# Designed miniproteins, single chains, continued (5), part 106

Each design is a single chain, and the fold is of that chain. pLDDT is the mean over its residues in the fold that is shown.

## One batch from the design tools (miniprotein)

Design m19685
Fold by ESMFold2-Fast:
Structure m19685 (fold): chain A 100 residues (1-100)
Amino acid sequence: MKEIEEIAKEIVEKFPEVVEELKKIFVPNGKITDEEIKEIFSQFDLDGDGVIDETEFHVTSRLLGGNFSEEEVKGVISLVPGGKIDYELFEALMKLIAKK
């Protein structure tokens, strides 16, 4: 998990605008449970393949009330190995966003 935590931290530090939008949508009270993270991941993982690609991340974030650009989404995904967010990285990212 050390490498995944490093990636999540880099995303939070380099894309604060995306972090603020995700926090507004998913962590409005500054707390998120493991069960809530799983539910949110399922909302992004529309085809159930266990990973979130760039298109799924952008479209689902916007449908849930997020407002950030194609460039911001592409920037975040560029930091993700293989360009797809798995559950472990998503969980680390959401927990880090909640803590900020």
Scores: mean pLDDT 76

Design m19686
Fold by ESMFold2-Fast:
Structure m19686 (fold): chain A 69 residues (1-69)
Amino acid sequence: MQQLRQQAQRYLQQAQQALQQGDYETALRYAMQAHQYANEAGDLPLAQQATELARQALERLGRSRPAPP
């Protein structure tokens, strides 16, 4: 499915940019969507890259999460 592959690549790019901007929650969301589209398209390399970006976003979220009050 060409359209799903294109969507996965676009979400991967957006996830990477969100990581660079410090928007780790946004990066995680884009990485998760990229992974879903990559899996639907059967693109294992894309799915693996999305997983790696999600892992990086999660690590940064866990370390940098501020307390509510």
Scores: mean pLDDT 79

Design m19687
Fold by ESMFold2-Fast:
Structure m19687 (fold): chain A 62 residues (1-62)
Amino acid sequence: AAAELEAHRERLKAIREENLKVMEELKARGLISDATLEKGKRFLDAMEASLVAWRERQLAAA
């Protein structure tokens, strides 16, 4: 259970970091504002937290 949850966290972290890099590149190119980048970061953080919580519930129920 713990090892499965840690693997899931690492996978989500890698996806988040890749998405964040894309958003930072878009900001560097002037395609999005600083406010949009900050909103995107908050959204990615919230999504990661939600997916981790969902996986924790599934592992606890199994």
Scores: mean pLDDT 79

Design m19688
Fold by ESMFold2-Fast:
Structure m19688 (fold): chain A 61 residues (1-61)
Amino acid sequence: MLSEEELLELIEKAVREMAAAGVPKEVIRALVTHEIRKLLDPDSPAAKRLEALVERELARL
C-alpha cells in the first residue's frame, strides 16, 4: 500500500493532469473525494489533509 506522502503526491499529480486534460473542477473534486473516502475514514486527519490538498490544487487552477 502507498504511504501517506506517496498518496499525497499521486493525488496532486492526478488533479493537475485531469485539469490539464480539461476535466471540470467539480468533476475532479467529486472523483478524488470519492476515492479518498473509499480508502480512508472521512473524519480522519489524513482524509482531511488530502481533501484540503485537493481544494488548494483546484484553487490554483
Scores: mean pLDDT 76

Design m19689
Fold by ESMFold2-Fast:
Formats: sequence, C-alpha cells, structure tokens
Structure m19689 (fold): chain A 94 residues (1-94)
Amino acid sequence: SLKEELEEFRKKLERYAAETGKEELAQVYLQGTEAVLKALEGEKETVLEIDGEKVEIKADSPEEAEKQVLKLLLEYLIKQGIAPEEMKKWLEEL
C-alpha cells in the first residue's frame, strides 16, 4: 500500500541522515512532508507554495497527490543541496 511505501521512504531518509550526520535536517523534512500531506488529505486539487513559487497539485486520488507533493519537496531539497540526487530514484518506485 502507499502508506507502507511512505514508511519505507521515511526509513531510507532516516538511514541516510544517520550515515551523513544530517539527522536534524531529515527530521525537519519528514515533519514538513507529513504536515503538507495531512493538509492535502481528501483534496483533489490544491496549490502548494515552495520557495515562493506556487505549484498547482491536480490528482484523481489522495495517494497521487501525496506522490506529487513528495516529488516536489524532494526536488526542492536536492536543489538546496540538502538531499542527494539519488533520492529521486526512491520516488520513481512509488
């Protein structure tokens, strides 16, 4: 299920943070993604603001919306140098 895939993603991120010493940054990222996903629960269309840019999320299900949000937030963190480029592969498995 998507919930199990999200939990595996969380575990992968926590392992990365432990290996690189970036535990606090990983915790902030996980808390941020959980807050956004909770706000989107039950919505089919919403607007997410990332780094001052507005991105419209359109999905036929909450699960698809969650996947889009995770990809956008991870891309932002990769751009900021907080997350490695390889983490995009984890989202492709969703």
Scores: mean pLDDT 65

Design m19690
Fold by ESMFold2-Fast:
Structure m19690 (fold): chain A 88 residues (1-88)
Amino acid sequence: MPFSVPVKSADETIEKLAKEKEVTEFDGKPLFLVDSIHAILAELFEQPGAGQGGLTYYPTSPDPRFSALGVLRDAITGKEALIAQLKK
């Protein structure tokens, strides 16, 4: 199932808030990593076979796209945490 995450909107919000608060990094990591996370999210959402049924997670799969769901969860959690911190 798509995660209902508007990736473009989230990145625009992060960029706006980062500029407003003069933030260039989060948790000691440069914000350019957000672009890498965005690329991973876009690739996973465009994955063949996801279709109307959405994306299926295979935790024991050797396929890096499926193991990347751990990275995706961290990316989503990180973006949500970053947005929450920048809004405070």
Scores: mean pLDDT 47

Design m19691
Fold by ESMFold2-Fast:
Structure m19691 (fold): chain A 75 residues (1-75)
Amino acid sequence: SVLERARELLEEVKSLSDEELKERLLAKAKEAGYEVEDLDGELAELREALRELEELLERGENVEGVLKSLEAFKK
């Protein structure tokens, strides 16, 4: 199901270290053609966003949107 895929992907992303997440943030910024000025701030914002996505999945809200956000981040 969409919900199960979203939950699996969220757990996978949440299990990444701060170092691994920073590396992914830098790679994504490079692909988008911009420079990250505050990498620690971007990491903190990402961690907060992941917490919000977890809450949405727990409530069964916007499951399709959560999955798309997680897939976009992982790519």
Scores: mean pLDDT 80

Design m19692
Fold by ESMFold2-Fast:
Structure m19692 (fold): chain A 96 residues (1-96)
Amino acid sequence: MSVEEVHRLFNEYQEKILKLVEDYEAGKITPEEFLKGMKEILDEFAEKFPFVKNYVERIKKEAEEMLKEGKDPREIAEFVSFKLLQIKYLVELEVS
């Protein structure tokens, strides 16, 4: 896998995350359905990059805790996106 493919996949996951936020803000899904969708996106990421599974599990746990604390789905999505950006550098290093 090339660095360019990593960039493309990262952008695809970011777009999926934004779609979940949009669906929530439009009243199409519940906060719980939003969290489920976020976890599915993160699991897909970990399936493609198994060496970051432990980081993904930590992100999923933190996102669950944020939702339980009453954090807005948009804030949770921004947190997840930021953490994925940090992991992106590890993925790029591995595939380079």
Scores: mean pLDDT 82

Design m19693
Fold by ESMFold2-Fast:
Structure m19693 (fold): chain A 87 residues (1-87)
Amino acid sequence: SNEEILEVIEQTLMRVAILATENNDQETLAIATRLSKEIQALKEAGKFSKENAIKLMEEAARELEKLGHLESAEVLREGVRRLEALP
């Protein structure tokens, strides 16, 4: 359901934000904030889906990996795996 998808996304973004805050990681916070806004824009446009959310999360994870924020990237990758496991 959309409720379960949104719960997984919210939990994943919260974990990324906590990790970034504890590490004073402004780059990861900016990427997480942008991702949150992009997901909100999908919801407002009526384009929210599990597939579209996964795509945005995978793009953010790749950006974090390129910047060397590997732990934050792995949290997003775990979130994607949780979404893919939902019916």
Scores: mean pLDDT 89

Design m19694
Fold by ESMFold2-Fast:
Structure m19694 (fold): chain A 62 residues (1-62)
Amino acid sequence: TISDERVKVAAGILKVPEDTLKAAIQELVDSGDYSDEHIKAVAEKYGLKQEHINTVLYAVTE
């Protein structure tokens, strides 16, 4: 589960808009599909890099 606090911290570190990153992460959570293909598609949709999303996902598992 990805908390709002994790997304906020990651957005600050990555220098991306918090709302944009949160929306991208929520779309992945709602889909339940964390495949590389889906992460890449969501990243492209929100104007993010796949690495930005992976950073948030890894931070949750640490």
Scores: mean pLDDT 76

Design m19695
Fold by ESMFold2-Fast:
Structure m19695 (fold): chain A 78 residues (1-78)
Amino acid sequence: MSREEIREYIRERAAERGLSLTDEAVELLADYAMTIEDERQQLLAIDRALQLLSLSGRTLITGEDVRRILPSLSVPRP
């Protein structure tokens, strides 16, 4: 996927979860997703990140919120 497609996916999925992301939060999640080579794993990683962010109970997600969870978003290795 292109970076633009990933940004759109993040915004759409965040909205479905009732989350509002700042542009910085979208860019940080897109940067993280772009480190993952497999497209299926990119989408799963975005969904997992948004799920973790939704568990905070906050509706406004900032770049700092994303930075705090990034160390916990390790891709499972077999």
Scores: mean pLDDT 79

Design m19696
Fold by ESMFold2-Fast:
Structure m19696 (fold): chain A 70 residues (1-70)
Amino acid sequence: SKEDIIKKFEAELEELEKKYIEKHPEEKDYVKEEKKIILENVRTASSKLSNEELEELVKQELEKLEKIVE
């Protein structure tokens, strides 16, 4: 379901958030707010996408964020 895809994405975002904050603890509040914005954007887009399109969207967003966290 779309909710399962979003829930998994949220969990993966939380892991990336933890990794980034460990490297940049001064940015904790900023990173938490950015995570909220990303999740809201994905939830908004999910209403217009198929499950397959939503999975591709979250995969692309995670790949982009993982590159920043490294």
Scores: mean pLDDT 81

Design m19697
Fold by ESMFold2-Fast:
Structure m19697 (fold): chain A 77 residues (1-77)
Amino acid sequence: SPSREEVVLAATAAVLSGALSFVERLIERHGPDNPLARASYASLRAQFEAIREELERVDPELLRRIEARLEEVGARL
């Protein structure tokens, strides 16, 4: 059974994943050179880095999955 820390981090990761999907929609609608898509991506990457240490401590598999999602979206910019 997941711990309370794992549940909270999974919820945070879900929010980040949803925000990344929003960035992908901005790219689809306005193109990869869109300044808002680039600025939003940079903000999400900074938010991820702020929680990286906690993710590595509590759920390193979740860290790997979110990092892969960030790299996938970043490659489209």
Scores: mean pLDDT 82

Design m19698
Fold by ESMFold2-Fast:
Structure m19698 (fold): chain A 89 residues (1-89)
Amino acid sequence: SMLDEFRELLEEAVRAAKAGDLEKALEALRRAREIALSMPKEDYPEVLKLLGEASRALVPPEVKEPDEVQRAVLAELKRIAHEILEKLA
């Protein structure tokens, strides 16, 4: 399903970010965004849930100083979430 592909791309982005591969992480998020924006609005709550789960996996609450790659990828996850929320308004 599109939702399964979206989840797999988020998992790829988190793995790449943890490996310090910013380019690969951002490319996975670009593809994830395209899939999310093509989904029906009924799926957006699950999309937002998965984006939140990816953000927590990337930067757990206990992490005091996320690195530059983690911050860049987290910012992109938040940007995608904001775009999805705007589509619900």
Scores: mean pLDDT 87

Design m19699
Fold by ESMFold2-Fast:
Structure m19699 (fold): chain A 65 residues (1-65)
Amino acid sequence: MNDELREKLQKLMEEKVKELLETLSDEKATEASAEAIREAQKGLEANDPEQGAENALKAVKKVKE
């Protein structure tokens, strides 16, 4: 796995997803976190960490609704 892609994804996840997860209830935060991790992993496998982070953010927003 490319360390640069992983670091870029981690930074994007912290900036976009972590704040939103903190606003959720514990149950919803657990569900949203699991979905976000799955989407982030797909982005890394596709060599597109930016798309992975964006899809993770969308998944968290959908759980919050």
Scores: mean pLDDT 75

Design m19700
Fold by ESMFold2-Fast:
Structure m19700 (fold): chain A 72 residues (1-72)
Amino acid sequence: MTDEEKRERIVRILSSRGKSLTPEALELALTKLPGSSRYPRYADGNIQDLVDRLISLAKGDLVTLEEVKKIK
């Protein structure tokens, strides 16, 4: 899976749950995916976990860079 496909999936899943994120937050969020950049076959599961984490940390409908920084 390419980085573009990962971006599209993150945005689509968040949008389906009434949320969006800034471009800077999206780029940082990609760095929080464990193994997905090197092992594309794991990307879908890791994206679901990441999105659930982003939703739990978001204070509103827009996920910001500061909220993504809280993901370990």
Scores: mean pLDDT 71

Design m19701
Fold by ESMFold2-Fast:
Structure m19701 (fold): chain A 67 residues (1-67)
Amino acid sequence: VGEQALQQTRDDALQALLDAGVSEKEAQELADLLARGAQGVIPLSNEEQYKRTYAATLLSKSLLKKS
C-alpha cells in the first residue's frame, strides 16, 4: 500500500544522493536497489547489498530530518 509513499521514498533517496554530488545515473541505481530491498525482491550480490545499505542510510537520515 502507498504507491505515492513508494515513489516519495525513491525520490527522497535520489534527492539526497544528488545533493551529495552523486550523478543522476548512480543515484537512480542506488534508489532502485533500496526500493527492491524494502520489498524483499530477489537476492542481492555482496556489492549490491553494500550499495543498498549505503542508500538506506542516506534515506533514513532524510526521513529523520523531515520529521
Scores: mean pLDDT 64

Design m19702
Fold by ESMFold2-Fast:
Structure m19702 (fold): chain A 93 residues (1-93)
Amino acid sequence: SSLDKQFEEELARLEAALRAALRRQLPELSEAEIEQAVATLRALTTKVWSQLKTEEQRLALLKVLREATAAFEAGDLEAGDRLLSEELASLIA
Protein backbone atom coordinates (compact mmCIF):
# COMPACT_ATOMS: atom_id res chain seq x y z
CA SER A 1 0.00 0.00 0.00
CA SER A 2 0.97 3.69 -0.30
CA LEU A 3 1.46 4.01 3.49
CA ASP A 4 3.64 0.86 3.65
CA LYS A 5 5.83 2.36 0.90
CA GLN A 6 6.05 5.69 2.79
CA PHE A 7 6.98 3.78 5.98
CA GLU A 8 9.86 1.95 4.25
CA GLU A 9 11.10 5.22 2.69
CA GLU A 10 10.98 7.15 6.02
CA LEU A 11 12.57 4.22 7.91
CA ALA A 12 15.41 4.09 5.34
CA ARG A 13 16.03 7.85 5.85
CA LEU A 14 15.98 7.39 9.64
CA GLU A 15 18.49 4.49 9.40
CA ALA A 16 20.86 6.55 7.19
CA ALA A 17 20.62 9.54 9.58
CA LEU A 18 21.32 7.34 12.64
CA ARG A 19 24.36 5.73 10.95
CA ALA A 20 25.78 9.15 10.06
CA ALA A 21 25.11 10.56 13.56
CA LEU A 22 26.72 7.54 15.30
CA ARG A 23 29.83 7.76 13.07
CA ARG A 24 30.21 11.49 13.88
CA GLN A 25 29.38 11.49 17.62
CA LEU A 26 30.76 8.05 18.61
CA PRO A 27 33.74 7.40 16.25
CA GLU A 28 35.00 4.56 18.52
CA LEU A 29 32.00 2.39 17.54
CA SER A 30 32.78 -0.42 15.08
CA GLU A 31 30.74 -0.79 11.88
CA ALA A 32 29.23 -3.96 13.44
CA GLU A 33 28.06 -2.01 16.52
CA ILE A 34 26.54 0.71 14.31
CA GLU A 35 24.70 -1.90 12.19
CA GLN A 36 23.44 -3.62 15.38
CA ALA A 37 21.97 -0.29 16.60
CA VAL A 38 20.32 0.28 13.19
CA ALA A 39 18.96 -3.31 13.13
CA THR A 40 17.49 -2.84 16.62
CA LEU A 41 15.79 0.40 15.51
CA ARG A 42 14.38 -1.30 12.36
CA ALA A 43 13.03 -4.25 14.37
CA LEU A 44 11.35 -1.99 16.96
CA THR A 45 9.80 0.46 14.46
CA THR A 46 8.61 -2.39 12.17
CA LYS A 47 6.96 -4.10 15.17
CA VAL A 48 5.19 -0.85 16.17
CA TRP A 49 4.06 -0.27 12.55
CA SER A 50 2.53 -3.78 12.42
CA GLN A 51 0.57 -3.11 15.66
CA LEU A 52 -1.04 0.14 14.43
CA LYS A 53 -4.74 -0.27 13.54
CA THR A 54 -5.74 3.09 12.02
CA GLU A 55 -4.51 5.37 9.21
CA GLU A 56 -4.25 8.23 11.76
CA GLN A 57 -1.87 6.17 13.95
CA ARG A 58 0.25 5.25 10.89
CA LEU A 59 0.46 8.91 9.79
CA ALA A 60 1.47 9.85 13.37
CA LEU A 61 4.31 7.27 13.29
CA LEU A 62 5.53 8.62 9.92
CA LYS A 63 5.68 12.11 11.50
CA VAL A 64 7.71 10.73 14.46
CA LEU A 65 10.17 9.04 12.05
CA ARG A 66 10.63 12.34 10.15
CA GLU A 67 11.20 14.31 13.39
CA ALA A 68 13.71 11.73 14.71
CA THR A 69 15.51 11.79 11.32
CA ALA A 70 15.80 15.61 11.56
CA ALA A 71 17.23 15.31 15.10
CA PHE A 72 19.85 12.73 14.02
CA GLU A 73 20.76 14.85 10.94
CA ALA A 74 21.32 17.78 13.35
CA GLY A 75 23.67 15.50 15.35
CA ASP A 76 21.33 15.30 18.36
CA LEU A 77 21.40 11.59 19.24
CA GLU A 78 19.72 12.24 22.62
CA ALA A 79 16.78 14.19 21.10
CA GLY A 80 16.25 11.57 18.36
CA ASP A 81 16.29 8.71 20.88
CA ARG A 82 13.90 10.60 23.22
CA LEU A 83 11.45 11.31 20.37
CA LEU A 84 11.42 7.65 19.32
CA SER A 85 11.14 6.32 22.91
CA GLU A 86 8.35 8.69 24.03
CA GLU A 87 6.25 8.79 20.83
CA LEU A 88 6.48 5.07 19.98
CA ALA A 89 5.30 4.25 23.53
CA SER A 90 2.43 6.75 23.14
CA LEU A 91 1.28 5.23 19.80
CA ILE A 92 0.96 1.66 21.22
CA ALA A 93 -0.69 2.71 24.51
Scores: mean pLDDT 87

Design m19703
Fold by ESMFold2-Fast:
Structure m19703 (fold): chain A 107 residues (1-107)
Amino acid sequence: MPSNLEIFKAIAERILKWMEEDPSVSEEQLEKLREVIEEGLREVEEKGGSWEALFEALERIIEFLKKELGPEAAFQAARIIYEVMKEAKVPQEEIDKLVLRLMKIIE
C-alpha cells in the first residue's frame, strides 16, 4: 500500500485536474485550493503520515469546496477520494470511516 502522503498527493492531483477542467471555477478559487492542498501536505508530513492527519487534511479540502463551490462539488471530490483510496487498496474499514466524516461535512 502507498504511504498516506502518497495517497494525499494522488487525491490532490485528481481533484485539482477535475477543478481545472470546470469552466465555472475561477483562477482565484483554484489558487485558494492549491493553498489548502499545500497546507494539508505539510500537516501530513509533520504528523508522520498518520491516518488522522490524512483524514483531517482531506476534511479541510471538502470543507473548502463546500464553502466555495457548494455541496455538489464537495460530494464529487469525496467520490474522487473514495476512488483513489480503492485504487490504493486502502482497507474498506478505513475508507468507510473517512466517508462518514466527509459526508457529515457535506450535509
Scores: mean pLDDT 87

Design m19704
Fold by ESMFold2-Fast:
Structure m19704 (fold): chain A 75 residues (1-75)
Amino acid sequence: ATTYETVVVEGTEVTEATITIKVRLTIGTEPDGYRRLVDAEILELRAESEDPAVAERLAEQVREQVLGLRDFSQA
């Protein structure tokens, strides 16, 4: 039977902006031991920069990347 695990991943990256992200990942483990991402949920996403346009752009890019993982998880 497929077993499901939930993992919370938190990270901070500093480049043009300070980006803080917390994501809940649901991982399915198949009977052969293969592990697959089955869902991803953004719990927290914050971008801080002296330029608000830079912060907004980077936050949106990160959000799109995380939501893209969800689109592939159900295929």
Scores: mean pLDDT 71

Design m19705
Fold by ESMFold2-Fast:
Structure m19705 (fold): chain A 61 residues (1-61)
Amino acid sequence: MEEERKKALEEIMKTSKKTYDELVRDLARFLGLPSPEYARAMLGDKEAFEKAIKEAEERAK
């Protein structure tokens, strides 16, 4: 499932000539997110999504 989204993201990187890390940082900065991990989660990165949820839960409690 996430593999298909990662391939789509790699295609976007190739067409825009930006690296994955650059896209993540740009998105986080543009949206005013607390960390790049939130941007990775929005892009379908499952590991980053899980980490973002854990951080949000820890801050809420």
Scores: mean pLDDT 67

Design m19706
Fold by ESMFold2-Fast:
Structure m19706 (fold): chain A 60 residues (1-60)
Amino acid sequence: MSEEELDAEVREALALIWLGIAKNLVSRGDLEGAQDLAERLESLGYTETAKEVRELIEKA
C-alpha cells in the first residue's frame, strides 16, 4: 500500500465523518452550522462532500 493510497482512504473516511456531522447539525436545526461546514469542506478540496452537505440543507 502506497502513501497516496492510504491518504485517499483517510480522506474518504474523514469525508464520511464530516457528512455525519452535517446530518447531525441539520437534525438539530443548525442549518447555519451545516452551511459553514460545507464552505470549509469546499475550501479544503472536499468539493463533492460539500455539495452533499448543501443538498442536505436544501432538503431539510
Scores: mean pLDDT 78

Design m19707
Fold by ESMFold2-Fast:
Structure m19707 (fold): chain A 91 residues (1-91)
Amino acid sequence: MLSDEELRERFLLLSALLNSDKEAFIASGIEEAIEVLEEAKRWAEEKGNELLLARVLELLGEIYKLQGKYDLAEEYYKKAKAIRDKLGDKR
């Protein structure tokens, strides 16, 4: 089990990798990425960190989209959007 700090660092690395080189990410560690994101999701839910939870759900959506699982990806994006909407836009 990763510490909360290690999970956040790995999540940031995965986020950066997905934004910079999605093809290399798919080839090198999609299964490991899903495992890390599932752990980060549970940690964020347990700690009530809604910002982290929303971002983890967005990354899960991106990974499933890369696998061609568009319906599942849309479900995760919808969950992330619902959390962001609850956090509110500062007018």
Scores: mean pLDDT 72

Design m19708
Fold by ESMFold2-Fast:
Structure m19708 (fold): chain A 80 residues (1-80)
Amino acid sequence: EVDEESIKGAYDYIKENQDNDEKLKGIYEIAKYNIETNEEALKQIEALVKYMEENKDELSENAKKLIEELKKAVEEAKKK
């Protein structure tokens, strides 16, 4: 099940590290792996993406790129 506190925590972590390309890449790689191997993670990342889209005006261009990459990973995983 989707946990709103976990989503907010993940969003806050991304926002705090949004200018750190290495950390954002790490977040993407872990999320992509979990999305492909864990149905619960797919639901949580999809909810995180929606939360980030709703708050995108607060995010840097690097964080917005992460949103687009995560959206693509979620859509690809749903095809399976």
Scores: mean pLDDT 80

Design m19709
Fold by ESMFold2-Fast:
Structure m19709 (fold): chain A 66 residues (1-66)
Amino acid sequence: TSKIILALKSLLGLDSVDPDASLFRDLGVTDEQARALIRGLNLDLSLGGLYKYPTPSQLESFLKPD
C-alpha cells in the first residue's frame, strides 16, 4: 500500500485512490491540499514538482523505497 495513497485517502476523505489518477484533474486536489501532502509525506518537491508528477504512481519514486 502506497504512503501517498494513504495520505490522499486521509486528506480527501476517500475510501480508495487510483494510483494513476491525477491529483489535480481527477481528484480535485487544491494547492493548499497539495502543500499539506508535501509536508505530510516530507517530499523534497515544490508545488511545481508535484504538478510535474501528479499521480500517486509517479510520486512513489520520490518516497523512501521500503
Scores: mean pLDDT 76

Design m19710
Fold by ESMFold2-Fast:
Structure m19710 (fold): chain A 70 residues (1-70)
Amino acid sequence: SLKDKIKKLADEHHEKMHQLIDEIEELREEYLKTKDESKKKEIQELREQLEAFRKEKEEEIAKLEEELEK
């Protein structure tokens, strides 16, 4: 059903965002310990990926929710 599809996409979105956030947090901890500037670049790249993924998936879910409410 459309509801099941929305739920699945929301769950997948949440899981992937959680993974990216965890990776960012791990890199931040490494940066604090090592003071390795390369970790800052990796953090920024992951943050950009997180924002892009969030926007894309929120738009996809919103479109499906609109269909469900029709």
Scores: mean pLDDT 79

Design m19711
Fold by ESMFold2-Fast:
Structure m19711 (fold): chain A 100 residues (1-100)
Amino acid sequence: STPSVLELLEEILKLAEELFEETKDKLSAQDAARVAAAIERMRRAIEDLRAGRMSPEEALRVVEESVKEIILVVLPKDPEKALEFARRVRELMEQIRRLI
């Protein structure tokens, strides 16, 4: 079965939450707050998409911007985990772009 845009965006959110849980102890309080805020923006965009208050393209844009911010914060502290996250998210985003 082909996953929906919503299911793919939810998988990206799950990956971001897993990355944060695995790396939060390496981050400053300010950097941890920044990643948490980016994850919350992703969650709200996905909820707005589910409720019909946001288009799939708008939700993808918000998620992509939030992912870039998370990578920028985590990359200098844990490059291996940040790059693996970036690779997995890129594959999911390419799937989403084919559906919208």
Scores: mean pLDDT 91

Design m19712
Fold by ESMFold2-Fast:
Structure m19712 (fold): chain A 63 residues (1-63)
Amino acid sequence: LSAKENAINAGKSFEAMGVAEAKITEEKVEIKLKSTGKVFEIDVTNEEETKKKLEELGEALGV
């Protein structure tokens, strides 16, 4: 599975749950948490950075 697809799926999932807003582009996935207003901008062209940012997002959501 592509790190890009994982980031896109995470953004869509959190948006569907009503906990975040997701903006998906070819190069970036931007996830804004509704509770805190914190924005996670993920460069999906970099697999290692994408994985690290998804872990940080999970921590921010308490998982």
Scores: mean pLDDT 77

Design m19713
Fold by ESMFold2-Fast:
Structure m19713 (fold): chain A 80 residues (1-80)
Amino acid sequence: MDEEKKAIVDEAIKEAQDYATSILDKLTPEQAKKVLELYIEFQKQLEDAAASAKSIEEFKAEAEKLLEEFKAQVDKILAE
């Protein structure tokens, strides 16, 4: 169970990092700070979801939702 959840966590974190890195050169220092704060919050939410999810399928769906929300918030910051 935990190894499968860990794989989902690692993939979600990698995708979030890759996304943030792809836009890093477009960010002001203030925007970069906001993205970092969102990333820290995303990691906490992902860890909490992993702990609370009763199945791998449930956790995968929640991880995908959290990643989509993270990307949307990053896009909103970039648009400022």
Scores: mean pLDDT 82

Design m19714
Fold by ESMFold2-Fast:
Structure m19714 (fold): chain A 64 residues (1-64)
Amino acid sequence: SEKEIIEEIMKETGLSEEQARKVVEIFKKNREAPAREKIELIMEETGLSWLQAAKALRILEEKV
């Protein structure tokens, strides 16, 4: 479920629930974009490192 995805992103990255929800929204709006661009958007929105943003993207790609 979306709630489980949000909770996993929070656990793995240390983001707040609000920030994790924004990451999910970025992914949904940019599904067809290259992974690099999605990672860069996540980094810009959250301040995560590349590795942490890539981890968040992998969670979304595996569970959505």
Scores: mean pLDDT 83

Design m19715
Fold by ESMFold2-Fast:
Structure m19715 (fold): chain A 74 residues (1-74)
Amino acid sequence: SDEDKEFKAMKEAGERLGKVLKEGIEKGLSREEMIERVKEEVEKLQKEYPFLKMTDEDIEVMVDIAIAEAKRAK
């Protein structure tokens, strides 16, 4: 069903974007560099799942949360 496809796309997006964020933090990338890498991965995901919606604001929030969590863990 379309709901099953959406759930699969969201799960795969979460896993792949989470990996990009983790690698960015480990490499000490800037906020701007992390946003760029996440946008590149989102573009790849949208080619595989054209119905996947993710705004620039969603990406910025995701990156800001990852950076904040990394700073708190230090």
Scores: mean pLDDT 82

Design m19716
Fold by ESMFold2-Fast:
Structure m19716 (fold): chain A 112 residues (1-112)
Amino acid sequence: MDPVTVAAEYARKISKETGKRVAVVAVTDEDGNLGRHLPVDAPASAGVTVIENGKQVATGTGTGDSVREAVRKALESAGVKPDLIVAAYDNEGVRAAAKELGLPYLTAEELR
């Protein structure tokens, strides 16, 4: 099962049930591989899809010298402030970005 698709389905459910704006975050290494194994201080790309009331309302992309910077730039690129982050994979850099923004952090793996 694709973890990004799982994260998006949970984000849709949460947004419908709570009325909150949910950001789905996926990160890839320099070769385009998704993974929780990504080093936090390695070059990364992040994609963000923001979901409100079960519908996609914004998307953003970012690149950085760390997962944290890539996620921050992707959220800035989306142009809308989320209330919650759902990550496709658990990753320390994504968690750090959520903490810096004061946002609750959930993973698709935990929501199964």
Scores: mean pLDDT 78

Design m19717
Fold by ESMFold2-Fast:
Structure m19717 (fold): chain A 63 residues (1-63)
Amino acid sequence: SEAELDALIELAAKDGFAGGVRLAAAYPTEEEMREAARRYGERLGKPAEAVLEGLRTLRAMLV
């Protein structure tokens, strides 16, 4: 849900690496991860594409 995504984004912003890993694990599909990257990028003031690449890298570490 949007509320769950917002909560995960705040945790990711607060907890850095651990929060990023949690966000990457929560959204396994490409479309969901792209939306999470867009929202997280807005929160951080970063381009969505850069955030998406970061999340993909973190997701790969979970495999």
Scores: mean pLDDT 72

Design m19718
Fold by ESMFold2-Fast:
Order: structure tokens, then sequence, then C-alpha cells
Structure m19718 (fold): chain A 77 residues (1-77)
């Protein structure tokens, strides 16, 4: 159900491999998935992912990151 690129990118950037990302690790994962994306585009995706998070504890799950990507893609239309 999750985008395979998200899981792969998370494994590359996550030091703890817990399936959760810090905000900075999420930015790094997005840069791996979207090479050439601007910092502003990455920030918009991270912001959307954080809006999905109920705990707001600074961690982003793969599902939240995928939702952020989905909202960003819709904005491009």
Amino acid sequence: HMHPGIEAAMKEVSKNKDGKLTEEEAREALKLMLPGASDEEIDRIVKAAKEVSKDKDGYITPEELEEGLRKYAEELS
C-alpha cells in the first residue's frame, strides 16, 4: 500500500531504521525520491505530511509522507 520509493529512501536516510523519520530525514528522503526538487517544494510536502500527523511530535511516518506527496501532486494540477 505504501509507495516503494518512500520505503527505500527511508532506509537510506534513517539511522535507527524504525520506519519513522525526523523532519530532516523526511527532507532527505524526498530529495532522493525527487532529485532536482527545490527546497521550497520539499518544505511544502513536509508541511502537508505534518498536517496529517495527530501527535505532532516531530516524526513523520511513511503514510504521512506519502499523503504529503499526494497533496503536493494535486497542487501541481
Scores: mean pLDDT 69

Design m19719
Fold by ESMFold2-Fast:
Formats: C-alpha cells, structure tokens, sequence
Structure m19719 (fold): chain A 74 residues (1-74)
C-alpha cells in the first residue's frame, strides 16, 4: 500500500536518527493515509511527524503539520 511504503521509509530514517527526514516522511505518509480514507492512521502519522519535527528543531514544519492535523479533525 502506498501510505505504508512511505511510513516504512519514515521508520528507516527514524532508526538512523535522521529525525527531520523521518518527520517529513511521516507527514507524507499521513497525507497518503488521508487520501486512502484511513483517517486514524493519518492522524497517528501527523502526530508522529509533529513530535519528530519538534525534536529536530523544525518548528515551522511542525506548525504546518499541526495545521493540517486540525483541518483533518474538522
């Protein structure tokens, strides 16, 4: 599945300690889960992207991901 492949890529970056890259790929995975109609996995992936982006100091990206999550939970 497309979203699961993107999530696996995020997991690989996280395992390597590349938190900013992991956050980006969790965000891309979340968008893909939303497109596939898997709202629960999309929310989980957005939350993971936000957490890792904040840990990496990518504050602007974390805020963007939070805004996307809020729109999804409308």
Amino acid sequence: MRAEELEKKADEYEKQGKLAQAAYWYFVSANAYDEEGDKEKAIESYKRAIELARQAGATDFAQYAEDKLKELEK
Scores: mean pLDDT 84

Design m19720
Fold by ESMFold2-Fast:
Structure m19720 (fold): chain A 100 residues (1-100)
Amino acid sequence: SPEELEKEASEALVETAVDILETFRSRSTNPEAQAVLDEAIERIRKSRGSSVEEVVEVFKEEMDRVIALSDAEDQEILQSQRDVLLESAEKLIKQLEKEK
């Protein structure tokens, strides 16, 4: 069903986004960066059950916030991961529109 497909896609995007940020969280030794990552992870988790479009907007906002507070090497990696996930999300949105 379209509703079940939307829900599954939304949940998959939340889980992927959380996994990306949790990986960075596990490598962080900076308490300030850890706090920002923890808050970003929780806000993305709270978007679970929302539409794919709403999850994407929360992900963009939280990723941009994390990127702004990261060092140069982590910024490049996070920007790359953000772009890959956003491209995947755009393809999912287009597929959901076709499934109706």
Scores: mean pLDDT 79

